Designed miniproteins, single chains, continued (2). Designs and how they scored, part 30

Each design is a single chain, and the fold is of that chain. pLDDT is the mean over its residues in the fold that is shown.

## One batch from the design tools (miniprotein)

Design m5082
Fold by ESMFold2-Fast:
Structure m5082 (fold): chain A 61 residues (1-61)
Amino acid sequence: LSEEQLLIAEASLHVMAGTIAKKQGDNETAAKHYLKAADLYEKAGDLDLAREYRELAEKLK
């Protein structure tokens, strides 16, 4: 696997964790996971997904 593919896989795990936290009503934990996913997508060069997950995290306030 390339470094980019590994970063995307890690981002995907954080998206999953954030979604689970959100379903449990833990918006603070969900936001933290979405922000981590956004950072990983940005490092992978996927700026559109990075922006999307940062916006999702902001909406959880």
Scores: mean pLDDT 85

Design m5083
Fold by ESMFold2-Fast:
Formats: structure tokens, sequence, C-alpha cells
Structure m5083 (fold): chain A 60 residues (1-60)
């Protein structure tokens, strides 16, 4: 579902953010790719907003 995709996008974005913080460009690219694929399935503005907020809270 769109909501499930938003959750997985948030998880992938959080891992990409951690990799970027650590200077790991390979892991950043891999998880960034996953986040983008899941974001395509999260088509509503609400789900995209949820993914962004969740990644900030869970990945920090």
Amino acid sequence: SSEEAAKKAAEAAAKAREALRAGDSVTFQEHGKLANEYLKKATTEEDRKYAEEASRKAGG
C-alpha cells in the first residue's frame, strides 16, 4: 500500500542519512535508491510527508 511504501521509504531514507553522515557514499547511494523506489509508490502528499517526518525522527 501507499502507506506501507511511505514507511519503507522513511526507513531507507534514514539509513541513507546515516551513511551520508558517516561519509559512506556507497551505502548512501544504495539506500537512497531504495528510498526513491518506495517514494514512487507513496503517491499521496500525506504519505510523502509522513515518510519525511518518520525518517527525521527514527533515523536521528
Scores: mean pLDDT 73

Design m5084
Fold by ESMFold2-Fast:
Structure m5084 (fold): chain A 100 residues (1-100)
Amino acid sequence: MLAEKGKELAEKAKELAEEGKGREAARLAAEAGALAAEAARAGEDPEKAKEAGELAAEAGLLAAKAAAEAGDREATARGAGAAIAGVGAATEARIAARRA
């Protein structure tokens, strides 16, 4: 499932952010957010897509924080973008879940 893969990548991104690897964490968080968005659009499991989007948003924020602490402005912007994408995916999934 796309949602499960997105969740797995988001969890890995959170681990990397905790290790101070903000740039790598931001890349994985962005990929997790994209997978969560695809899962939300597919509509096969709205609850799992919502969880994946929420985790991608959290991972994106943690990655942005770690990147900012390292002075990496580009990775900070990427992590912030991943957080926005994750929130969007979770919102779309919640709307889909309420219609099902």
Scores: mean pLDDT 83

Design m5085
Fold by ESMFold2-Fast:
Structure m5085 (fold): chain A 72 residues (1-72)
Amino acid sequence: SEEEFEREIRRAFATMVLALEKRSGLSDEEIARRAVEFAVKHLGLTPEEARRLLLDAGFSEEVIEKALEEVK
């Protein structure tokens, strides 16, 4: 179902973000960039869907917009 698909996508995204946040030496901007790249290129999400996931994960809108510009 679409609900199960959304749950799996959110779980994969949350797992990736948690792993990145636990790494030493990554800035918030670099974590957001990698999170956007994962969402768009590996999960097949639109930029708008990626923005929503990062906002829900607690990233600032400014950091998200910068990350979205870098991922093409």
Scores: mean pLDDT 78

Design m5086
Fold by ESMFold2-Fast:
Structure m5086 (fold): chain A 99 residues (1-99)
Amino acid sequence: ITDDEINDGVASIVIAVANWALEKGDYEGAARLAEKAIELATSPLVKAQAYLVLGRAYDGLGEKEKALESYQKARDIARTVPEGRDIAEEAEKLIEELK
């Protein structure tokens, strides 16, 4: 197990907690957790997941421009890896929903 694998594992747990915060309507908490996950994430896939959650948190806060930027980052990063296809498609859908 490498430090990068540990960091991605911790980032994935933080993303799960951020998603739980989104479900509870704690958009500020979700944004802070997503930002922490982005700092910890080393793999493109985990980083894209973190940006997707950050975008959802900003959308919940009414910060539409920040939500768009976060979804665009999630989409662009997810497109760099084959495993990111579903994340890229979800990000693109969320970008369209902001219109």
Scores: mean pLDDT 86

Design m5087
Fold by ESMFold2-Fast:
Structure m5087 (fold): chain A 96 residues (1-96)
Amino acid sequence: SMVEELREELEKLLEELIEEYKLPEEMVEKLRKSVERMVEDFEESVKRLQTENKMSEEEAKERVRELYLGILEGLFLIYKGVDKAIENSKKKIRLE
């Protein structure tokens, strides 16, 4: 199943990010919830690309896969940036 293959690819990427960057548990939980949403939305996203963009089923599946992998990497960067911004804001409040 393409859905199962997508789950495996997304989970593999997430595990690689966890190991490389030593991600905190709270960030890992947020990213795992994002992976679950992507897997749940996969078939609907494929159907939308077939109907709206006139893509073949195979092209639509590949496009959604590439998009979701890119989104997971983007969400990782956003969450990491937000956590750093929150930490910096707390430090400024303590120094006032």
Scores: mean pLDDT 78

Design m5088
Fold by ESMFold2-Fast:
Structure m5088 (fold): chain A 116 residues (1-116)
Amino acid sequence: SPKLEEIERLLGEVTRLIDEMVAALKAGNFDEARKLAEEALQVLDRIGEILDSVTDPEEIAEIKQLLETLLAYLDVVREWLAATLPPEQRAFGMELLDEIKARVEELLAKADEKLS
């Protein structure tokens, strides 16, 4: 499906933006980390708009699995921040991850509602 392929590409962009956000946090570049997190949230908003137009239950179930994979990745990133970064970078990074996680959880709730 073209819509599923687009969501897969956009989720790949979200993962790349999260990786760049982590690199910015490691460098102590808080302004860049926030900018990258805001870009990730905008990409997640685009995924939500595409998801609103998806009607095939099998495609919605696949999108749900991709979103659950992203949530698992966010947990790995959170553990890495907790183990690796100084307190200030860790606290700031956790706040950015919590914002991204909340948006992914909203998309999962939307997918679940469409499957009901």
Scores: mean pLDDT 91

Design m5089
Fold by ESMFold2-Fast:
Structure m5089 (fold): chain A 92 residues (1-92)
Amino acid sequence: SGSGSVPEGGSLTLSAKIPNLENKEVTWYRQAPGEPEQFVGSISADGKSTTLAPEYQGRFTISVDKAKETAYLHLSDLKPEDQATYYAVASG
């Protein structure tokens, strides 16, 4: 919620650098002011398995680039309620 209105139907990509990604799963979370942390989705280190919370299915996509040790969250068909801080957590 830090930067104004999000255009409906727009898209953006968020990235997170994850050192030693090879053996880690990456989970994306959403945090908005005054709201609890919410699960968005997760992806395996090899990118073969992804899970998204039902409200984001069809609109969000998660991917990884092992060579760059980077996880991505692709947001499409943006809605005003999608405005939040998103962050990635890696677990091995």
Scores: mean pLDDT 77

Design m5090
Fold by ESMFold2-Fast:
Structure m5090 (fold): chain A 57 residues (1-57)
Amino acid sequence: GAARRAELERINREIAEELRRIGDAVQAGIAAARALRAAGASEAEARAALLAGIAAG
């Protein structure tokens, strides 16, 4: 019924918003890792920055 459709639409929007947030965090982490590697940082330092960026949002 209409109530079930409204619930599914809400869930779909919440999923889309969360996926966008995760995507933005991943892109920020990648940018930080690239900047560090360009500056001559080690792979381990770049990897740590990527993970920290993802965790920070």
Scores: mean pLDDT 83

Design m5091
Fold by ESMFold2-Fast:
Structure m5091 (fold): chain A 60 residues (1-60)
Amino acid sequence: EKIEEYLKKIEELKKKATDPSVQKLADRAIEMAKGALEKGAEPEIAERYLKSVEQAYKGS
């Protein structure tokens, strides 16, 4: 899976989140994933950001 696909998933989680803390975490994850995309990093880095947001969302 590409970084762009992980970015889309993080954005969808942000839209579904009602907790401001989760929304803020998603914004940070989006920023970091975009940075990873710009530098040509491995997709696994964006997957880690998505996992972090998923854990916060599911804990709500």
Scores: mean pLDDT 79

Design m5092
Fold by ESMFold2-Fast:
Structure m5092 (fold): chain A 67 residues (1-67)
Amino acid sequence: GAEAEALRERGEKLIEEGKRLIEEGRKLMDEGVASGDRKLLLRGIGLILRGIGLIFEGELLIEKAER
């Protein structure tokens, strides 16, 4: 019971964090394009990839909670 609920809450938080990182990454990419700054572009891409990873981890935890 309680462990499954905690796992779901944890997974939901990771998905939320991941979505936030993707938004921040997209903003940095947009700024990089506007300014021609390759470092901002690469940072943006890095944040997007990290965000995707967190979403996958969060989904894995939610699936685990369904046991």
Scores: mean pLDDT 87

Design m5093
Fold by ESMFold2-Fast:
Structure m5093 (fold): chain A 69 residues (1-69)
Amino acid sequence: AEEEAERLRREAEEKRRRGEELIERGRKLLEEGDAKKDLKLILKGIGTILRGIGLVFEAELLERRAEEL
């Protein structure tokens, strides 16, 4: 029981780290796109941020599941 909770927490931590990394990369793409007025870079930045948010959301769900175990 406790062992499964610990696995879920570790998996959540890794997904949160990757999500945060993607959000940071997406922000840099947005800043570059805004500075250059490049719509393709702006859209890539938005898409990258959304993927990162998805991973952070998955991490939160895993943390909740670990708390219920």
Scores: mean pLDDT 84

Design m5094
Fold by ESMFold2-Fast:
Structure m5094 (fold): chain A 59 residues (1-59)
Amino acid sequence: EREQLLEDVGVALTKDPKLSYEEIGKLIGVSPEEVREALDEMLKRGEITKEEYEKISKE
């Protein structure tokens, strides 16, 4: 379903861990809302760390 979105978000973060929701959205072609949803999902699945989640919202 949203596996592709989660994968794209993960790849983007691997390249640039300082990316914000807005920046990730622009790179993937989705809204910041969808990026936030994807990141929340990934965090719940253990695919990203809480540190990474917090850093993204910081800048």
Scores: mean pLDDT 73

Design m5095
Fold by ESMFold2-Fast:
Structure m5095 (fold): chain A 90 residues (1-90)
Amino acid sequence: VSEEELTEGVVDIVVAVAKLLVEKGHSEEAAELLEKAIARVPEKLRARLLAALGEAYKALGDYEKAREAYEKALALDPENEEARKLLEEL
């Protein structure tokens, strides 16, 4: 198993946990988890974490930070349907 494969698996878990935290009303905890994960993963994998971070900020009512997170996700991965959809719903 390469370091890249391990990092991709970690991103999948972090995104899933963060979405669950947002659903349960723990959006501040979700944002903190995602911010820490973004600092520790390669740039190419940050788009998914940034989209989830935008969702957490939106749940907190911080629409400006949510927009910035979605725009950063789309800048890294223009084909990220999740980030595009979330930005359109903002």
Scores: mean pLDDT 79

Design m5096
Fold by ESMFold2-Fast:
Structure m5096 (fold): chain A 69 residues (1-69)
Amino acid sequence: SLEAEIAALTARLRALSAEIDALIAQLRAAWAAGAPQEEIDALVAELQALQDEAAAVQARREALEAELA
């Protein structure tokens, strides 16, 4: 159902939010430790990928919620 799909997307957004928070903490720790630029670049790339996925999932959820309105 549409409601079940919205619920699944909401759960995925929650999971992505947790992954993003963890990666931000890891990136901050790497900066504080003076990690090599290559390590920082890799973490930034992972963060961007997760943020892009979160944006896509959010857009899909908004589209489904609009169908219910």
Scores: mean pLDDT 89

Design m5097
Fold by ESMFold2-Fast:
Structure m5097 (fold): chain A 60 residues (1-60)
Amino acid sequence: MGYITKEELKKILEELGFKPTDKQIDFIVSTFDTDGDGKIDAAEFQRLVDALKRLAEAEK
């Protein structure tokens, strides 16, 4: 019930000002997809978004 798809991840990264490649999206999903179903758990996704926001602020 709480999962994020590759398409949703790509859209969120684009909204945050990133330009992720399909290869980068696949790498992120494979890292967080513990079930092998091509989806990221909502809790893992929240941690990923927080980490990306911190990274984006550090690059300012």
Scores: mean pLDDT 71

Design m5098
Fold by ESMFold2-Fast:
Structure m5098 (fold): chain A 99 residues (1-99)
Amino acid sequence: GKERALAHLEEAVRAAAAGDYSTAALHLLEAWEAAPSGEDLAAAAEEAAERAREAGQEDLADSLEALAEAARKGEQEGAIAAVGAALNLVAQGVDQQLA
């Protein structure tokens, strides 16, 4: 439910803050699948976005806010794009760590 989606989004923020971008990507996907409705996903994403901003992760917070908007509107295409943007940011971070 919503609590599982929120827990996964919180773990994604924590992993990204620690530089573990592969774990962050996994938790973002798990949050998307765990949410029973778009409203539940939107609420979880908004809470996670606020925590990401508090952690100084503005790009991740923006992606989470975009996910919340798309989920609330029932826009599957927008939700997929928002998750893809977040995963792309995570992938870029992994590349920087390996360099």
Scores: mean pLDDT 68

Design m5099
Fold by ESMFold2-Fast:
Structure m5099 (fold): chain A 69 residues (1-69)
Amino acid sequence: AAAAEALSALLGRPVPADTTPEELRELLERLLEASTGERVELRVEEEVIDGRPQLAFVVTRGPPARLPP
């Protein structure tokens, strides 16, 4: 849900809690393409932070992503 909430904030609209990591990746790719005017491709990775799994989106193709820190 944390990834869906973060993406909802970036898009300015709600993202369903049952959205898969692949669907979140596609939504973020579309947002970045709209912002940069270039095609963007992302890879979804899972990382364990403080004993809990979290999702990370890594830019594999496109201009430098201007994501918040």
Scores: mean pLDDT 64

Design m5100
Fold by ESMFold2-Fast:
Structure m5100 (fold): chain A 111 residues (1-111)
Amino acid sequence: AKEEAEKLYEEGKKLLEEEKYEEAIEKFEKAIALDPNSPLTAEAYFNLGMALLRLKKYEEAIEAFEKAIALSTDKELIAKAYILISIAYEKLGDEEKAKEYLDKAMELLDS
């Protein structure tokens, strides 16, 4: 149900703030599964990416942020996701991809 997905999303956010990253991931994944077409699903993928990034799961974090970008119309969320993808690529040693995504964020914010 929509209400259950919203509740799981809020529980996930609280766990993320408490630095309980693995538990936060479980809540976000359940929220996404219950309502994949929700306006909250882009934010859920973004926060999933944040938790994965904190756990140093860089490739999985990039995938989550790319899904957040694909589902969002929020320019600020998209720009933040590009910056975090850039950081993840830097951590993976891909300096060229890191620069590419940073440039995408800057272009979006300057428009």
Scores: mean pLDDT 89

Design m5101
Fold by ESMFold2-Fast:
Structure m5101 (fold): chain A 109 residues (1-109)
Amino acid sequence: SMADEVKKAVDEVIKALEGLAQARREMRENPEKREEYQKKIDELYNKLAKATGKVVELLRKAGLEEDAVRFSQATRKAVEAIRAGDEEAFQKALEELRKIGDEMVKKLE
């Protein structure tokens, strides 16, 4: 169902964001391994872009344009928090993304 596809894509967005935050933390703690972590970060950004695009596409097809905008904004906030190394802002952004995801899935059931 569309609800199942959205749930899967949202889970992929959250996993990519968590992976990005972890890889950036580990890179800061282990600067000698920067090249290895940078490759992982690049792959995770590609996965994040694809998964976020899929969520937005599915929501727009369902007529949930407002939720598509909210999801994109929350994802952007999470990425900005990761870049800033702001763990508190990142956790708040993840909580918002999970809440939006749950609300969207219910609307598509």
Scores: mean pLDDT 87

Design m5102
Fold by ESMFold2-Fast:
Structure m5102 (fold): chain A 82 residues (1-82)
Amino acid sequence: MTDAELRAMSLEELAQRYRELAAQINAGLDALGLTVEQLADAPPELKALLDEAIRVQLIGMEKLMETYGDEEERERYKKLLE
């Protein structure tokens, strides 16, 4: 997905997308017999998923800082990531 598409998503949608990407990355690493520490040796398709997961996290944190000033909204977002 593009950064513009990710920025158009809600925090709930970003949390869901992150969980989907994390599951795909873990499944890809397991299929190749690689650990998280060996990500540098992963194929470009798996590295692309990692890049998107990093961008989702950065955009999610940016939205939290800009949109949610209170502790209740931050706790709600944390629960979506668990």
Scores: mean pLDDT 74

Design m5103
Fold by ESMFold2-Fast:
Structure m5103 (fold): chain A 107 residues (1-107)
Amino acid sequence: ARAVAEELAREARRLEEEAKRALEEGNYEEAAELYIRAAQLYMAAGLNAARAGDYAAAAEYFERAAELAEEVARLGEEGKVSKETAEEARRMAELARALAEEARARA
């Protein structure tokens, strides 16, 4: 599980870098899709870390997922992405924040 968490986190970081490039190019919907996908991979990394008993790593992964989802929600507030994308991101941020808090309490 620990090795799987690390592999998922590496792929998440790659997608996050791609999202930043898309954002700089003004491709907001592509950036949002990549950020959401990266957040999903960080969520999966956090769950795998928690399953391995590494709640400290799980908390960090869930925190990172929340940060990326919050960036997409902010793009929605700026009118740069669809309302549906912004709502999905907001729900993901809430879930990721709750999971980070739970993992931190168990670390």
Scores: mean pLDDT 89

Design m5104
Fold by ESMFold2-Fast:
Order: structure tokens, then sequence, then C-alpha cells
Structure m5104 (fold): chain A 99 residues (1-99)
């Protein structure tokens, strides 16, 4: 169940287990479960910035991720690109809540 893997990714980050997070992200990508990978990356980023984000830090992350996505527009769909899509959407949503 891809939803269970997504939840395990979120739980891994919550306990500081980055290696498990990366392994599960690769697993979702290899299975073609791109939406679950994006959603897990979204939730991790959203949780982080709703608790500790400043407008300047949010803008920095937004600009950096937008640039990376634009530069990789024609590249194969990688784990990193899927994670950046989740981060991008989460930062947009947090900015919209503040503004």
Amino acid sequence: DSQQIGQQMIDAIRRGDIDTYDQLAQQLHDQGDYQTLIDASYQVTYDRFTNHGTISSLQTVYDNVQRQLDQNRDQPVTVQIMQWQGIYRAVQDVINQIN
C-alpha cells in the first residue's frame, strides 16, 4: 500500500531518520507512485514551515525549488524532482496562509 509507505516516510523524518526517508522515497519512485511521493514530501515540508517558517525562509525555499524545477523541466522524472514538487506546493500553501 503506497499510502502506508508515504506515512512511513513522514514518520521517519519526524524521528530524524533521513536514510529511511530517502530509501522509501526511492521505493515509491521505482513503483511509479509519484503522487504518494509528492504528497509525503508536501506533508513533511508543510509541517516544518507551519511550525518554524519565516517569510524570508519561505521565499528562499520557494525561489530555489522553482528554479530547480524550471532547470529540470525536460529531465527524466527523478525522486528529487518529485520531492521538489511536494516542497514547492507546501511552501506555496504556507505563504498563502500567512499572506
Scores: mean pLDDT 81

Design m5105
Fold by ESMFold2-Fast:
Structure m5105 (fold): chain A 81 residues (1-81)
Amino acid sequence: FAERGRALIEEHRDASRAERLRALADLVQDMLEAHPELDRDEAYGLLNETAARLGEARTAEEEVAVLEEFIRRLEELLRRS
């Protein structure tokens, strides 16, 4: 999922914030379908935190960093289960 997440970031780097969030939401849904043992509330909590941080980002580089941190945290969630 980390590789897929980074591919989505690159593919949507010129996309609107809403389009990026939709792509990340789809990634989270796919992850939860593959790993039903994961806490859905925790996974969507991470998505919501990421949406808030994207709202605070001032540059495209800051937005990419926020998205990369989100993917890293999702990967850590997968490793814990």
Scores: mean pLDDT 73

Design m5106
Fold by ESMFold2-Fast:
Structure m5106 (fold): chain A 91 residues (1-91)
Amino acid sequence: SMQRELLREAAEHLREAVRRLRAGDAEGGIEHAAEGLAYLATANESPLSKEEAKEKAEKMLRVLLEEEGIEALLRFVEGALASVERQLATG
């Protein structure tokens, strides 16, 4: 289904975000995490456009990085990835 393809895109971008954050690339991590969260929002039928959802996610993730640091950002993104992977596993 289209929803399932959007969830796969979300998972792929969130996995890349985790890899980037573990390497200390906060900017690449935020870019991929925001893209993944935007795909997830679209899969969940958010009224926001994908572009609006991405901008909102980037802002939220940047605030998290500034206030709580890269380890907190990594934990958040890992949690989001785990959630998407569970949705994909349950069908």
Scores: mean pLDDT 89

Design m5107
Fold by ESMFold2-Fast:
Structure m5107 (fold): chain A 60 residues (1-60)
Amino acid sequence: MLSDEEIEEIGEEVSELVEKEDYEGAIKKLKELYEKLKETNPEMAELVEDAIKKLEEKKK
């Protein structure tokens, strides 16, 4: 299970990747986070899934 600190760290990494326009790297990190959260925190997993979809649209 991911701690709150680990979730924040991954979120920061994703933000850095998006800022660099590395949408593929950001999507990969978010997919890993989604798989870990979908069993333990489904509300957060839904937000992560929405973020993945938006980044995939930007990547085209």
Scores: mean pLDDT 77

Design m5108
Fold by ESMFold2-Fast:
Structure m5108 (fold): chain A 76 residues (1-76)
Amino acid sequence: KEKAEKLVKAGDAAEKAGDYTRAIMYYLNAADVYEKLGEYEKAAEFYQRAADIAKKMGNEKTAEFYRKRAEELRKK
């Protein structure tokens, strides 16, 4: 849990700094940790945040991929 929380804080800091590539990386790592813990709603939340940032960067295909992953996790 602490590892995922630290990754989320790092992602939030990167997003605030405008470092969207790093923010996506941290949020995806946090989502992976939450998924391994069985916290599928939390994992879905951070895949959705990665999708939102990818969309801001103009990467619609990557945004849709992360959005669909979030939907899959919410169904578990």
Scores: mean pLDDT 83

Design m5109
Fold by ESMFold2-Fast:
Structure m5109 (fold): chain A 64 residues (1-64)
Amino acid sequence: MVPEITEEEKKRIEAAVENYLRDKYPDLPESKIKELAKEIADLYANTPEGERDAALRAFLAEHL
């Protein structure tokens, strides 16, 4: 599959998720925040646009 989001957009998603996780879950170690943000960015890259918000919420609920 050809990714429909650019590497630049993926990095923006990653940064936004990192900020969200630091604010919402301040007890998470930085290494875990980085890993989760990368996994979520990959999830977004492989998920159709209409399903990305639902997929993100499900991922966060299951892993946090």
Scores: mean pLDDT 74

Design m5110
Fold by ESMFold2-Fast:
Order: sequence, then C-alpha cells, then structure tokens
Structure m5110 (fold): chain A 68 residues (1-68)
Amino acid sequence: SHMEKKLEELKKKIEKIFKDAIKNKWSMQEVTDKILKAIDEAVKQGIPKEEVLKLIEEVGKKVHKEKE
C-alpha cells in the first residue's frame, strides 16, 4: 500500500541517520536536526505524526541495543 511504502522509506531514512550518527560521532544537535527534518518531511507527505514518532522510538531503541 501507499502508506506501507512511505513508512518503509521513512524507517530506512531514520535507521541511516542513527547509524551514521554513531559511525561518525555526530553531536546531539546534528542528530536532532536530521531527525526533526525527517519528521517534518514525513508529516508533509501525509504520514501521521504518531506513526513517525513510533518509528523513531523503535529505531532508536534497536540502534541503542546494537551499540551495547
């Protein structure tokens, strides 16, 4: 479906942001700026804000666990 494709693309984008942040030792400010832009773009594309926030939380938890 159209929504599933949008969510899949958003998930990959967020995963890349978090992985790049860890690999390149980005500042909290740089990570925050990238995430906020991703949220804004996703909401403008019609993804519900709640779904965007849920994906960010899920990806963040997964990446944090992998870092351990």
Scores: mean pLDDT 78

Design m5111
Fold by ESMFold2-Fast:
Structure m5111 (fold): chain A 68 residues (1-68)
Amino acid sequence: MKLNIDVAAFSPDAIVLIVSDEGLKVEQLSEEQRNKMVEAYLKHPLPADTSEVAKKTVAELLEEKARS
């Protein structure tokens, strides 16, 4: 499935939308897509004006990847 996500340029709010959508969860992403999203967050720090919900969602994804 193609999610129209530019991993190099997508905002933290985009991942929050994906995770919070009942019809589209993080587990529905391919392993490759999820890994690219995590890599993008590791390379590109979140802006100071990023919402707390987006920051928490990103932190949870990074924690899951770190345990792998």
Scores: mean pLDDT 53

Design m5112
Fold by ESMFold2-Fast:
Structure m5112 (fold): chain A 55 residues (1-55)
Amino acid sequence: MKITLTPESQALLDALMARFHALRPDATEEEVQARRDFWLDSLVADGLAEVKVEE
């Protein structure tokens, strides 16, 4: 299953990730992915993301 964000939610996620990168430029790919997953889970829980089946 793939999580598809609305354009507004995608812009919010991008802004949050840009801030994380600015504060943690030394972050590993694993830490970056964990932060992104945290925000994605929050957006899905708040109903701001649509879950789509890719098949």
Scores: mean pLDDT 72

Design m5113
Fold by ESMFold2-Fast:
Structure m5113 (fold): chain A 68 residues (1-68)
Amino acid sequence: YIAGSGAASPEEAAENIRRFDEKVLKVKSNWEVLEETEDHAVIYSPDEGVVVELRRVDGRWEVVSTSK
């Protein structure tokens, strides 16, 4: 699936995935946390119009899905 590469937070996991996909990164994306539990989170970027769903695996956040 999509891997967040051991991020410490949901926002960091999404930003790590974006870094690998994007050619240019000026600053960290504008992320809003819509939901966060101990092992599940949903974050949203108004600028990108994308929703990212994350799960916590072994203390790290991993991206499991993205939608617009």
Scores: mean pLDDT 62

Design m5114
Fold by ESMFold2-Fast:
Structure m5114 (fold): chain A 111 residues (1-111)
Amino acid sequence: SPKEKVEKILDEGEKRLDEARAAGRTPEQIAAILASTLVDIADYMDELSEEDREKVIDRLVELAKRYGLSPEQLLAILDGVIAYAERKGNEKAVEFAKELRDRLLQEFEKQ
């Protein structure tokens, strides 16, 4: 199902992020892994319920905080995902990426 595919993508993405951090990879390399994960998820966003989309956003906000990417790096990743989704004509993926961007901005403002 789309939900199971998204959960698998997130699990694989988190594993890759953990392995990259353990290997001492650069923030740019960590950002590239997160960007790839977001692009893969975006392909399924139009097939997810609003409730499942919110759960995905919550998990991505938690991952972003955990891996120590700067707010500027995270915003650049999201701008890239938005541009990709707009080129594909996937309006739900654009909405998802914007919701995630807003949540990340609010979380960094609280620091």
Scores: mean pLDDT 78

Design m5115
Fold by ESMFold2-Fast:
Structure m5115 (fold): chain A 115 residues (1-115)
Amino acid sequence: MVEEVRERLERALEIAEKLGDEKTAKQIRELLEDDEKVEQIAALVEEAKKKLKQILELIKKDIEKARKELEKFLVELIKKMEELGVPAPMTTAEVLRIIGEVEQKILEIEKEKKK
C-alpha cells in the first residue's frame, strides 16, 4: 500500500513537472520527503477502500442511504486529503475514481433488476 501511494505520487510529480505546474510539483515533493505523511495517506486510502465497500453494499439495500453516506464520505476524504497536503488535482482524481465505482455498481444492480 505505501509503495503504491509513493508510485502514484512520483507519477503525478513527473506529470506536474512536464506541465510546468510548479505549485503541484512542490506539494508532491514535500509529501514524498515526509515518510509519515505518505504512511498516513496510505492508511487513509485503505480506510477509504473499506468505507467504499460498505457504501457499495448499501446501494443494493437502500440507495438513498448509500447516497447520504457517500456524500459524507467524500466530504471527509477531501478534508483529510487536504489536511495531509495532497494537491487538489490528485484529490479530484481520487473522488472521480470513487464516483466511477459507485456508478458501475448502480449499473450492475439495474442489469440484475431487468432479469
Scores: mean pLDDT 81

Design m5116
Fold by ESMFold2-Fast:
Structure m5116 (fold): chain A 78 residues (1-78)
Amino acid sequence: MERAIAVLREAAERLLAATGDPEARELLRRGLEEAIRLLEAGDVAGALGRFGDGLARAAEVAGAEAFPELDLSALPAI
């Protein structure tokens, strides 16, 4: 659990540092917070979906090319 949360936070921090757009940053932050909540509830698939949704909405605001591809395979299995 802790490793999955750390991976999501590190990925989000890198994206937040890269974008600079305040609306995109807020969307990504909300997605991260919801994903962590779901991970703590044991819903790993839901957590990945919420983080992905937040990232997609942030990319729509900042432009998709501003967001590097994330390796989510680093997350532990359910």
Scores: mean pLDDT 67

